# Ledger of designs, part 83: designed miniproteins, single chains, continued (5)

Each design is a single chain, and the fold is of that chain. pLDDT is the mean over its residues in the fold that is shown.

## One batch from the design tools (miniprotein)

Design m19059
Fold by ESMFold2-Fast:
Structure m19059 (fold): chain A 59 residues (1-59)
Amino acid sequence: GRRYPMSVLSKALSRFGEAAVQALKRLALETQSDTATAREVAEATGLSVGTVRRAVREV
């Protein structure tokens, strides 16, 4: 799937609270990557893939 920069994902996920942002930071450390797919973020945060994609579009 499409990969998004961590900076964009961090801004998009801030609306879902600190736990979501901390989950994204853990994902970045585990993958050693500055990008992630909506699926990877959904799995890390417990959000739906659709919710992640919508949040990114609103940034």
Scores: mean pLDDT 84

Design m19061
Fold by ESMFold2-Fast:
Structure m19061 (fold): chain A 83 residues (1-83)
Amino acid sequence: PSDKEIEVAVYELAGAVAMVTGDPEAAVKYYRKALEIDPNNATAHVGLGRALDALGRTDEARRHYEKALEIDPDNEEARALLA
């Protein structure tokens, strides 16, 4: 993997850890960092959407799920979250 791919993976992991430890605000920060490096990362868009949903920002979350599905039409998680 490239250095940027490793950095994105680290931020995705940090975001996931923040979500499971009950810190959706920190998760938003980490997923946004991943998207600064890779704006078309479907996993990071789904993660950011879930963190925004946890904060009650449902309209913003929905836009990120839609973006994830535009990037990866086979993303079952994004599709399920839009249903």
Scores: mean pLDDT 86

Design m19062
Fold by ESMFold2-Fast:
Structure m19062 (fold): chain A 70 residues (1-70)
Amino acid sequence: MKVPSFDEISSMSPRDSTRYFVDYFRSQGDDDVAQIGQDLLNGQASPDQVNDYMTRTGTWQVQQDQQRQE
């Protein structure tokens, strides 16, 4: 799967970026993170789940960008 840049993700609607992350994490086997994103898209995520999802996706993106540069 093609990983978009941070700029491309930030230009997407919140729904489109969340759908992208759901599909991406499922393809990587991170079903727990993908499920939280799915619940967020359906308006069913708790505030704790949203906070966990934001932390994981933000940390993941920083780590992926760092690893890709090396």
Scores: mean pLDDT 66

Design m19063
Fold by ESMFold2-Fast:
Structure m19063 (fold): chain A 69 residues (1-69)
Amino acid sequence: GMEEAIELLEELREKVPEELQPLVDEAIEAVRRGDFEAAERYLTLLHLRVPEELQPLLEEAAKAVHESS
């Protein structure tokens, strides 16, 4: 659900480079607002920029977001 998506994104925020933290924050706020169109746009940008080792965590977060929409 939405809470699981937020928790996974918060975990991702702790593990990403500092330059990507604002983008993760924008994804979290979009999910909190129920703006799933904006959330999907931020997740797409994160997929292009997040290191390979964090892609599985990002995919879990994206799935939780999709299941909430």
Scores: mean pLDDT 84

Design m19064
Fold by ESMFold2-Fast:
Structure m19064 (fold): chain A 55 residues (1-55)
Amino acid sequence: MSISKEEFYNLIEEVGKLPGSLEEKAKELIERSEKELGITFELEEALEILRKLVP
């Protein structure tokens, strides 16, 4: 599947809105990215992505 930047950004936004700790959200982002987009991240990369989205 060709990944669009919009699809990936929407996934990050959805995960960022979930309740729980930043680490729990990072793990969820990894799981959903693997399942929906066929891409994998290290936990540290997922944490950095989520931290960047906090206003």
Scores: mean pLDDT 74

Design m19065
Fold by ESMFold2-Fast:
Structure m19065 (fold): chain A 105 residues (1-105)
Amino acid sequence: QIVMPPEVRQELLEEIESRLSRLSDDDLAELLSLLYGKDVSTAKRILKNMNEEQRESLIHGLAQEILSLSADELEELAKQARERGHTKLAELLEWQAERHRELAS
């Protein structure tokens, strides 16, 4: 667990939200599966039927969850995402793991 200054936390949260908003529904469904054990097909169906407000709320929640994970947890999730062909999701998780390692140094 990294103790971040509030300004650094806010900047990272905004960048994670921006990166998540650029992911496909396939990548977001995989992330929901990896974080919460959601069925991928069910997650994809839910995402397709979300309005803008619901999607923004989900992205915000996912960004907070990602920011709360350790570098080791993020790297393990990134490995699983990459093995399943979710390269953009893996790159986002790897990027955040690097930020956590920089702050811990």
Scores: mean pLDDT 84

Design m19066
Fold by ESMFold2-Fast:
Structure m19066 (fold): chain A 79 residues (1-79)
Amino acid sequence: MEELKKKIEEAEKKGDKKELAEYLYKLGEEYFSKGKYDEAIEYYEKALEIYKELKVPPTEYLDTEVNLGMALIVKAVNK
């Protein structure tokens, strides 16, 4: 996580929005794997917002949408 957070900070400083979205997605996956679904949802939503702003092809953020949906379902079941 520490390395991913540093890469996110570096992407923000560079203004590389696509790279920022990619690292936010990866950080979401890391939180999901640790059972931290609230944090996973937060970072997946941030990544999706950037992808939609950039108007990238849907294929570039399908995994993010799928994983966000899965995290939301898991959170709803485990309330």
Scores: mean pLDDT 81

Design m19067
Fold by ESMFold2-Fast:
Structure m19067 (fold): chain A 72 residues (1-72)
Amino acid sequence: MSPEELEKEILVAMARMYLSLGKLAESKGDLETALELYEKALEIAKKAEESPEAQKLVEEIEEKIKEVKEKL
């Protein structure tokens, strides 16, 4: 695995972590924390957006951000 490939895999894993934490915060009714976590996940996922997995994460995260903003 090249350093570039490893970096993209780490970014995808980090984005997934923040997305999961955001979903947990949302399930607890902490919409402001959920929004912050989703925005961090989006920033990280966009750095790896050349990856099909990262592209799918961006789409899911953007949908979650929209849902949370509609509830605020």
Scores: mean pLDDT 82

Design m19068
Fold by ESMFold2-Fast:
Structure m19068 (fold): chain A 68 residues (1-68)
Amino acid sequence: SELQQLINRLIALQLRIIGLEFEIELLKQLPDTAERQAKIAALQEEIARLKKEIAELEAQIAELEAQQ
């Protein structure tokens, strides 16, 4: 169903965020350098973008559920 496809997409994005958060935690164990600070910032920006996409998907799921 369309709902199931959106839910599967939502789960995939949530798993991606978990992976990125894990990468940030690993980078934080390394010496603090400008290069690593920039890498962490880039990963945080990617997480923020994915969270926005999740919010849009959650709104679409809610809209479809309201029609049932």
Scores: mean pLDDT 88

Design m19069
Fold by ESMFold2-Fast:
Structure m19069 (fold): chain A 57 residues (1-57)
Amino acid sequence: SAEEEVRRLTLEAARADAAGDHQRAAALLREAADVERQAGNDGAAAQLEAQADRLAA
């Protein structure tokens, strides 16, 4: 399901961030945002994009 995919991607992003791989964490969050957008959850997608942008800055 989209919910399970987003959960997996955000957990992988958190692990990447904890390991100092901010670019990988941002990419995973953007992938999660795309899954949310495809599911019609535009607000959740926007929040994930904003998180990714902060990590990549």
Scores: mean pLDDT 89

Design m19070
Fold by ESMFold2-Fast:
Structure m19070 (fold): chain A 55 residues (1-55)
Amino acid sequence: SEVEKLIEEFKKLYQTLSKEDFEKYREGLLEALRRTESPETVEKIEKEIDKLFNE
């Protein structure tokens, strides 16, 4: 699904980018997603990203 692919890309970015650059990218993408996607989809993506960030 599109959500799973997006989460996989975030995992790659988390490994490739600095934490500061990743945070900036995350914030910008979540803002964009909030404008185009349902709140449920955004929350799902945010939780998956938070797992990478906090664990």
Scores: mean pLDDT 73

Design m19071
Fold by ESMFold2-Fast:
Structure m19071 (fold): chain A 63 residues (1-63)
Amino acid sequence: MEPLISEEEYERRRRELEERIARERERLKEDPNDEEAKKRLLEAEIELGVLELQVAVDRVFKD
């Protein structure tokens, strides 16, 4: 049971986002003009930033 964002959930989601970023970066190394890969990379980087911001905000209100 998880009433608040847990470290386990954060680590899991971070890993998923890092794997997505790595895949899209690999695609862009094969084709630097892949607009779809650029879009997916940007979306994943934004999601990771939002996740880290959510954890930071949660920690401020906990402590």
Scores: mean pLDDT 75

Design m19072
Fold by ESMFold2-Fast:
Structure m19072 (fold): chain A 62 residues (1-62)
Amino acid sequence: SMMEEARRLLEEADELARRGLELRRQAETLPPGSQERIELLKQAFALFEEAARLREEAYRLL
């Protein structure tokens, strides 16, 4: 059903967002401007963008 598909997408989005938050927390423990911090923040941002995309898709199904 559309509701089941929307639920699946929201669950996937939540997982991606949790991974992004974890990477952002790791980045915050590193020195400002370090390459490692920048790389983790870039990875976190990509995960948040993917999560937002999945949420938009889910809301279109509702």
Scores: mean pLDDT 90

Design m19073
Fold by ESMFold2-Fast:
Structure m19073 (fold): chain A 57 residues (1-57)
Amino acid sequence: KERILETIRKKGVVSPREIAEELGISQATASKKLKELEKEGLVKRVAKGLYQLTKKA
């Protein structure tokens, strides 16, 4: 979702916990959303529990 992508852009690399804190959602929901964005090619996992934007986003 747009707010997740903007948060990643601002921070460069994020964890589900950081997304949960920024958006006021649960860490489980943040993790699910990040996995969805990864399947869409908008984010990539760079390490265990860490995500960043792809060039597409």
Scores: mean pLDDT 78

Design m19074
Fold by ESMFold2-Fast:
Structure m19074 (fold): chain A 99 residues (1-99)
Amino acid sequence: MEVIEKSLEEVARRSLAAAEAALAAGDRAAAARHYAAAGLSYLFLGKYEEAAELFRRALELDPDDPFAAVRAMLGAVAAKLAGKEEEAEELERLALEAR
């Protein structure tokens, strides 16, 4: 498990750096993909608050992405696991709207 956790932390770190670089370049769709990748890594690491925030950012950057509804639902799951029920409800609502 520790080797996988270290790999996920490295993926999350690199994905966050790539997202910031994409934003600086004006590529919102690429930034959204990188934030979603970091969010998924944090979700598997049990860092639920950070995961929820990253999925929310990905959705805000690219709400028209074919995976926007999936990103919103993953964010809602992360928010619930973090005990942030209000944020989870907001993300569930966004997932339904992204259909």
Scores: mean pLDDT 82

Design m19075
Fold by ESMFold2-Fast:
Structure m19075 (fold): chain A 70 residues (1-70)
Amino acid sequence: SPELERFRELSEKFLELFLASNPDASEEEKEKIREKHEEALKEGLEYLSTLPEEERKRLVEEFEAQLKAW
């Protein structure tokens, strides 16, 4: 699904921005952030895959809009 691939791309960008906004984080803290991100990404993809196409598009567009506002 193009929407699921887009969600993955946006999630990767979110992680990059989040880590960049926490430059003083220790390596241990960064590892925990990445681990939680991977878990959230898997859960998000699973959840989105259960939704109708129109709902998936809406949620991905909303996520993209929120990320752009970051």
Scores: mean pLDDT 83

Design m19077
Fold by ESMFold2-Fast:
Structure m19077 (fold): chain A 86 residues (1-86)
Amino acid sequence: LKERLKEKAEEAVELAREKGEDSLARAVERATKLALEAKTVEELEIYLSLLRMLRGIAKSAGEEELAEKLDEVVRLLEELIRELEE
């Protein structure tokens, strides 16, 4: 899951940069890096909340393709949290 999360986040960051959304790209990159370094489920839930907010920003900006990529990242982080809770 962590490797797949990293790969999908890198795809989202690249797409954001291609769209000229450099600040959003940096925010996604930072949030994902922190999520991958997280030591607790509580920390992961905080970064999940941040990534959901970034997805919302992409949707509001009309960047539907980027929002779809961020939705994949969000779902993978949700899966990682569920795996750690079991």
Scores: mean pLDDT 82

Design m19078
Fold by ESMFold2-Fast:
Structure m19078 (fold): chain A 89 residues (1-89)
Amino acid sequence: MDEIQAELEAASELLEEVAREAEKAGAPKEAVEKLREAARAARAGDVEKALKYALEGMRLAKDAPRSVILKMVAGLLLLVGVEIQRELA
């Protein structure tokens, strides 16, 4: 479904942006790597893996600026939306 694929690509792009912003803000290397893994998993359509790594990255980057945290939440909401769509389809 093109809609789900577009949402996964949007989530992947947002998580890559968040990883770059977190890195510039001095987040731990482990947090940045988890966020990049989440973006790769999202692009591959592995929503479960993407959610796992995104949550781990958020936990490790808890001291990131508010703007970065809000973008992380937005990426998670996109991934949750895809998961809900898959369960209801």
Scores: mean pLDDT 82

Design m19079
Fold by ESMFold2-Fast:
Structure m19079 (fold): chain A 70 residues (1-70)
Amino acid sequence: SHLDKLIQTVEALIESLEKGDVVSALAGARELKELGETERAEKIIELIRQGDLESALKLAKELLEELKSK
């Protein structure tokens, strides 16, 4: 389902951020934007570009919890 794809994409993004893999994290956030989470994905991309991986990770985890409650 679309929701399962979103959850999988966010989980992969979280893993990339925890590993400090900026290239994979940016790719994951861009896929998240293409899947319709435009506002959250843009904010995460901006934080990654600024080097604020902790805030990006926090937002990704908050989004994952929100998606799992649907």
Scores: mean pLDDT 85

Design m19080
Fold by ESMFold2-Fast:
Structure m19080 (fold): chain A 70 residues (1-70)
Amino acid sequence: ALPLTPEERAVLFAIGELAKEKGRMPTDEEVAEKLGISPATVRRLVDRILERTGLESREQLYAVAVNGLE
């Protein structure tokens, strides 16, 4: 089970959806637009997800988001 807050899960789902749609890692700006929040908030939530999951990079988060949500 992912021990993420609802806001962190929303960011992770948005990354997965945008990554599948675009065939690449989305930017913080693209995630922010999809969720209606600021890019700075996206960066903070991504950092928290990395801390909570023990992932070292956005590339690892991309792999989890694409493969682990469905």
Scores: mean pLDDT 77

Design m19081
Fold by ESMFold2-Fast:
Structure m19081 (fold): chain A 86 residues (1-86)
Amino acid sequence: EFQEEVDRGVIELGVAVLLVATQREDNPLRDEIIANLQKALDAISAGDYDTAIENLRKALEAARKGGDEDTVRMLENIIAKVEELK
């Protein structure tokens, strides 16, 4: 239980850091990425990992379309970690 809370907290911090980083990127789909990351963060905090993964995947597709390969890589890593919490 405590380990799950720690793992969830680390993932939440990762999403929050990515939100701040994305605001500084010159990506035409930045607002779409941010909106989906915010929804994912809310879902993770609620323990709704299926909704979190759905919104993280939407952010990933927006990042890919915008050509932000660093954000794509970070999102793939975050999605994998959220899937481990299910």
Scores: mean pLDDT 79

Design m19082
Fold by ESMFold2-Fast:
Structure m19082 (fold): chain A 74 residues (1-74)
Amino acid sequence: MTYHHPDPEKAREDTRRLGELLTKASEAVRAGDLEKARKIAREIAEEYGIELPDDTEITPETLRRLAIDALRSM
């Protein structure tokens, strides 16, 4: 569907925020802190209206998919 792009400044800020959260979640995954990674992934899902099942394992693959879905929701 054809859609008007979000405001460029807002898109930049949203992308930066998303990137920061993804970086934190990725760091938590790498450190083995799965609880922290899940909490951050849930915050991203909540912010962008994405469904994240409670049973979803938070891996770099999951974070990448979450990022794509978040960008599509912008």
Scores: mean pLDDT 74

Design m19083
Fold by ESMFold2-Fast:
Structure m19083 (fold): chain A 55 residues (1-55)
Amino acid sequence: SALIEELGRKYGLSAEQLRAAAEAYLENEVQRRVALHDTGLSEEELERLVAALLA
């Protein structure tokens, strides 16, 4: 995924870390906030990642 490569380069994260963050986003508000803080992704970037991985 081009978005995984883009966000991985921007934030220094692996594809596995980005997938884990997207999965956490879908669980509940607490997991979503943890994923945002741990990755440094914006809410918009994490929402784009979730949408791309579910496509």
Scores: mean pLDDT 82

Design m19084
Fold by ESMFold2-Fast:
Structure m19084 (fold): chain A 62 residues (1-62)
Amino acid sequence: MKFSYNEEAVELAKEAVRKYEEGDFEGGDELYDKASELVTKTNDIEGAVLLVQYAALKAVEK
Protein backbone atom coordinates (compact mmCIF):
# COMPACT_ATOMS: atom_id res chain seq x y z
CA MET A 1 0.00 0.00 0.00
CA LYS A 2 1.13 3.54 -0.71
CA PHE A 3 1.32 5.92 2.24
CA SER A 4 1.27 9.69 2.01
CA TYR A 5 3.25 11.77 4.49
CA ASN A 6 1.16 14.64 5.83
CA GLU A 7 3.24 17.19 7.71
CA GLU A 8 0.13 18.95 9.06
CA ALA A 9 -1.09 15.79 10.78
CA VAL A 10 2.36 15.27 12.30
CA GLU A 11 2.48 18.85 13.59
CA LEU A 12 -1.02 18.56 15.10
CA ALA A 13 0.05 15.38 16.91
CA LYS A 14 3.18 17.10 18.23
CA GLU A 15 1.11 20.06 19.46
CA ALA A 16 -1.28 17.66 21.21
CA VAL A 17 1.68 16.17 23.08
CA ARG A 18 2.95 19.64 23.99
CA LYS A 19 -0.48 20.68 25.30
CA TYR A 20 -0.58 17.56 27.45
CA GLU A 21 2.90 18.30 28.84
CA GLU A 22 1.73 21.85 29.69
CA GLY A 23 -1.24 20.42 31.63
CA ASP A 24 -3.81 21.50 29.02
CA PHE A 25 -5.48 18.11 28.69
CA GLU A 26 -8.65 19.39 26.99
CA GLY A 27 -6.64 21.35 24.43
CA GLY A 28 -4.43 18.33 23.85
CA ASP A 29 -7.49 16.10 23.38
CA GLU A 30 -8.95 18.47 20.78
CA LEU A 31 -5.69 18.58 18.83
CA TYR A 32 -5.41 14.79 19.10
CA ASP A 33 -8.91 14.41 17.62
CA LYS A 34 -8.05 16.75 14.74
CA ALA A 35 -4.79 14.93 14.04
CA SER A 36 -6.56 11.56 14.18
CA GLU A 37 -9.18 12.67 11.64
CA LEU A 38 -6.50 14.07 9.33
CA VAL A 39 -4.38 10.91 9.60
CA THR A 40 -7.41 8.75 8.78
CA LYS A 41 -8.29 10.94 5.79
CA THR A 42 -4.74 11.07 4.37
CA ASN A 43 -3.55 7.57 5.42
CA ASP A 44 -0.51 9.16 7.12
CA ILE A 45 1.60 6.59 8.96
CA GLU A 46 3.95 9.20 10.46
CA GLY A 47 1.06 11.07 12.08
CA ALA A 48 -0.39 7.80 13.36
CA VAL A 49 2.86 7.06 15.21
CA LEU A 50 2.76 10.43 16.98
CA LEU A 51 -0.91 9.92 17.90
CA VAL A 52 0.13 6.66 19.61
CA GLN A 53 2.75 8.64 21.58
CA TYR A 54 0.08 11.07 22.78
CA ALA A 55 -2.29 8.25 23.74
CA ALA A 56 0.50 6.61 25.76
CA LEU A 57 1.11 9.85 27.68
CA LYS A 58 -2.60 10.16 28.52
CA ALA A 59 -2.74 6.54 29.72
CA VAL A 60 0.27 6.97 32.03
CA GLU A 61 -1.11 10.14 33.63
CA LYS A 62 -4.58 8.67 34.23
Scores: mean pLDDT 68

Design m19085
Fold by ESMFold2-Fast:
Structure m19085 (fold): chain A 66 residues (1-66)
Amino acid sequence: SDAEEERKLTEKLAKILESKGQKESAKRVRELGEEAVRALEEGDLKEARRYILRLVGTAIRSIGES
């Protein structure tokens, strides 16, 4: 399901950030991922998209600072 795929993506990104010492960013990515998963499970695709974009933006910025 889309929610299961989002959980996997969130965990992969969080682990990458943790491996780079970006503990705070990893926590934020997990928080945004849980919100995205909840929105997907509720069928709120617009809200899910907003959280996914915020999650991706957070991960990209955090990786770029390492």
Scores: mean pLDDT 82

Design m19086
Fold by ESMFold2-Fast:
Structure m19086 (fold): chain A 74 residues (1-74)
Amino acid sequence: AALDPGRLVDVLEAFLAEHPDTAAEVRALVAEARARLAAGDEDAALDAAGAALELAREQFGQAAADAVLARIIA
């Protein structure tokens, strides 16, 4: 797919800054995705970032997840 894992992690980090009430598990998964990217493991970074996005969707609803995805493809 055309999804850039670095862009996804950057957008998720911006989301965490805008939503300080985000669950600790989501923050941990975003940090894991950043660490995996730094290690060159793009597949593991996408897995962690995808899990973070799914948990953020559960906490804030589908519209919040859709907004994150829209910022990635811009």
Scores: mean pLDDT 81

Design m19087
Fold by ESMFold2-Fast:
Structure m19087 (fold): chain A 56 residues (1-56)
Amino acid sequence: KVLEELKKAKNVKIVSAKREGSQITLTIEYELNGKKKKITITFDDIEEAQKVYDIL
């Protein structure tokens, strides 16, 4: 589960955010166990995207 990994991650940052209607696409960079990761997630709901910001 990506959100659970982000809660444990260091240096979490949102690289890009794009909103189209009700959809939000976020590109997120984070570090977990010394490894740098980059993911792109599309959310159909603003509330789900907001959970990522709440972890920062």
Scores: mean pLDDT 76

Design m19088
Fold by ESMFold2-Fast:
Structure m19088 (fold): chain A 63 residues (1-63)
Amino acid sequence: SNLEEAKELLERGLEAAKEGNGEEALRLGKEASKLIATLSAEQQEELRPLIEELARKLHELLG
């Protein structure tokens, strides 16, 4: 499902960010955002903690 795919992309993005690969993390985050846009508000809320964590780590790496 789009929800499961978005979650996987966000988790992979977090791992890339943890490894210092901001470019790959940003790419994965953008792909996840496309899928997230197709989800219900309830499903988007379920992903909020992962989205916020990835955004925070990207801000730390890229400024």
Scores: mean pLDDT 86

Design m19089
Fold by ESMFold2-Fast:
Structure m19089 (fold): chain A 99 residues (1-99)
Amino acid sequence: TVKAGGSVTLTLKGEGLDKKPVAWVRQAPGKPRELVAAIKPDGSVTLDPRVAGRATVSKDKEKNTVTLDLRDLRPEDSATYYFVVDGVKRSEGTELVVE
């Protein structure tokens, strides 16, 4: 649980993530799944317009991590967030609740 105006960091760790496309998708109960952010092996980043001014994506090849920082959180950001690597869902989901 995070207060509105706060931030959250979603980090995925794994060998070779720098060589694969990684996406963050979210889904709230009763709503469709939506893309939040994506990063390709070439470093190109795609952000959904609803988060574009509030999101940063980074990768660290030495630490084998890919990170999404989402700031200025709003109640509408409340959802379960998933990692998708090379088209395959890689996490059980992280529930984010914004008060």
Scores: mean pLDDT 77

Design m19090
Fold by ESMFold2-Fast:
Structure m19090 (fold): chain A 68 residues (1-68)
Amino acid sequence: AGGEKVAELERTLSALIDAVRAGDQETAKELGDKAAELLVEVHGLSPEEAREIVDRTLKIAQAEAAAA
């Protein structure tokens, strides 16, 4: 499993950003929940820390979409 969950996390975060840019809030929510779980598993973060990272990523993606 070396690197496989890291690759899944990277794919999930990329898909999350794409969903945010597309305005697909339902898919973004599902991908955000999955990314938080993967952050806990891959990096050993607390659920609170994982959620903060996901929330920050969403805000950055939304800000970039608004700036375009």
Scores: mean pLDDT 80

Design m19091
Fold by ESMFold2-Fast:
Structure m19091 (fold): chain A 78 residues (1-78)
Amino acid sequence: SAEELLEKAEEALAAGRYEEAAELALKAVKIVAEALNDPLLEGLALLAYAVGKVVKDPRFAAELLLRLAREGLAELRA
């Protein structure tokens, strides 16, 4: 589930495994975006991941993707 992926991403982030955290958070956002029928959210997540790779800051990508996943999950529960 998206919640399980988000939990694993937060654990990876806390452990300093930023690339793994970003990949897990991206998967969580994709699931949430599909459930919301929100292609813009998916596009934003892909852009955040790509920017993180270009600037070589996987921590930035992980933190931003985790925020998008949390906000999207909150919207799904509303």
Scores: mean pLDDT 82

Design m19092
Fold by ESMFold2-Fast:
Structure m19092 (fold): chain A 57 residues (1-57)
Amino acid sequence: MDDAVREAMRRLAEEIRTLPDSVPFDEQLELAGRRLLEEGADPDAVRQAVEVMRRSA
């Protein structure tokens, strides 16, 4: 796995932990991914990390 994808997954997990449990996991991934993109994260790494985490749910 690419190191950038691993870092994106770590950041997505941290962001998701700040979100309310009432938000569905798929929406949590979309919100977290959007936040990372706004912070200048690699779009390809974020996209791949979201897909990996979505499949693991």
Scores: mean pLDDT 79

Design m19093
Fold by ESMFold2-Fast:
Structure m19093 (fold): chain A 85 residues (1-85)
Amino acid sequence: MEELRERLLEAGASEELAELAVEAVELAAEYARTGDEELLKRAQELEEKVREQLKKLAEEKGEEVAKAVLGAMLEAARRAVEAAL
């Protein structure tokens, strides 16, 4: 997951957003592997924090930077979930 963190920072994400994104991707992969419903609650809490950070990023650096960061997160989550199944 260090590669994802580095990609997000290069795309303009804050260290906090990059760490939240890595945690969210790891939780998505674990949920896909285990079906543990407790992970859904944690994912919802992380989604709220990620949305707040992405909105802040869009306001500070522009919507295109925020879209690039979101795209990288979603692609990483998709690959992690597919690998876990």
Scores: mean pLDDT 79

Design m19094
Fold by ESMFold2-Fast:
Structure m19094 (fold): chain A 55 residues (1-55)
Amino acid sequence: SPPLSPEQARAALAVAREIAKTDPHLARHLLEELLASTSDPEIRAEIEAELQRLR
């Protein structure tokens, strides 16, 4: 699939954060997929921080 735009990646990150409140395991999988789909270094750092919180 083509890489996400920064705006699309931020929207997906917001959705993953909401899912993390009820299903942290699903949120982890979504964040891992999002990390594979974005090249923006700022957004990648935010995704990695969220993954660390979900340990």
Scores: mean pLDDT 83

Design m19095
Fold by ESMFold2-Fast:
Structure m19095 (fold): chain A 63 residues (1-63)
Amino acid sequence: MKVSADEASRIATALFLRAGVPPEKAREIADALINGDFDKAVEIAREAGPQAEALLKAELERL
């Protein structure tokens, strides 16, 4: 599975606006998604909170 930069930016924006993820962490999640490191993206989201992890997992299932 490949995530485009536009798709990663959309997911990061949703995490910031809906799950309260700080912009710095949202950027790190976007970078991890672009690099195909989904485990790292989920780990960063989990550190931000369970709502962020759940939202990211739902978005990844949509891709």
Scores: mean pLDDT 81

Design m19096
Fold by ESMFold2-Fast:
Structure m19096 (fold): chain A 49 residues (1-49)
Amino acid sequence: SLAEKIKSFEDAYEATLEELRAAGMDEQAERLENNRKYIEKIKKGEKLE
């Protein structure tokens, strides 16, 4: 299902976020966190803007 595919994407997101923070790239990590709201919209089946 779409939800299962999104879970795989979320795993990649979490791994990337951890790597960015470990590298001290706080600005990039913050941008990635802001983009998480779009992932939540996708999970709910809402259209991205």
Scores: mean pLDDT 72

Design m19097
Fold by ESMFold2-Fast:
Structure m19097 (fold): chain A 92 residues (1-92)
Amino acid sequence: SPLDEAIEELKKARDVIYKKYNLTDEQKEALDKFYERFVELLRAGKSVEEIRAELTKIAEEMKKQFPELKEAIDGLLRLAVELAERYRAAKA
């Protein structure tokens, strides 16, 4: 389904970041929480604007805790919003 495809694509992107940045357990937990929130918001039928706002808040908190991951977090946020937009377009 378009929902499952969006979820799987963000999960794959998260896993690439795990390997590329040699993440600590704390960093992996933070990315997992970001991914889980994305899944929750998509399944709840939240608007792209609501998903963007919520995930931006989480991303800003993560960048304060892990400034070395700024580029990875910004990339993951952009992808998550793109996937939400794509899913909404496919469902319409």
Scores: mean pLDDT 88

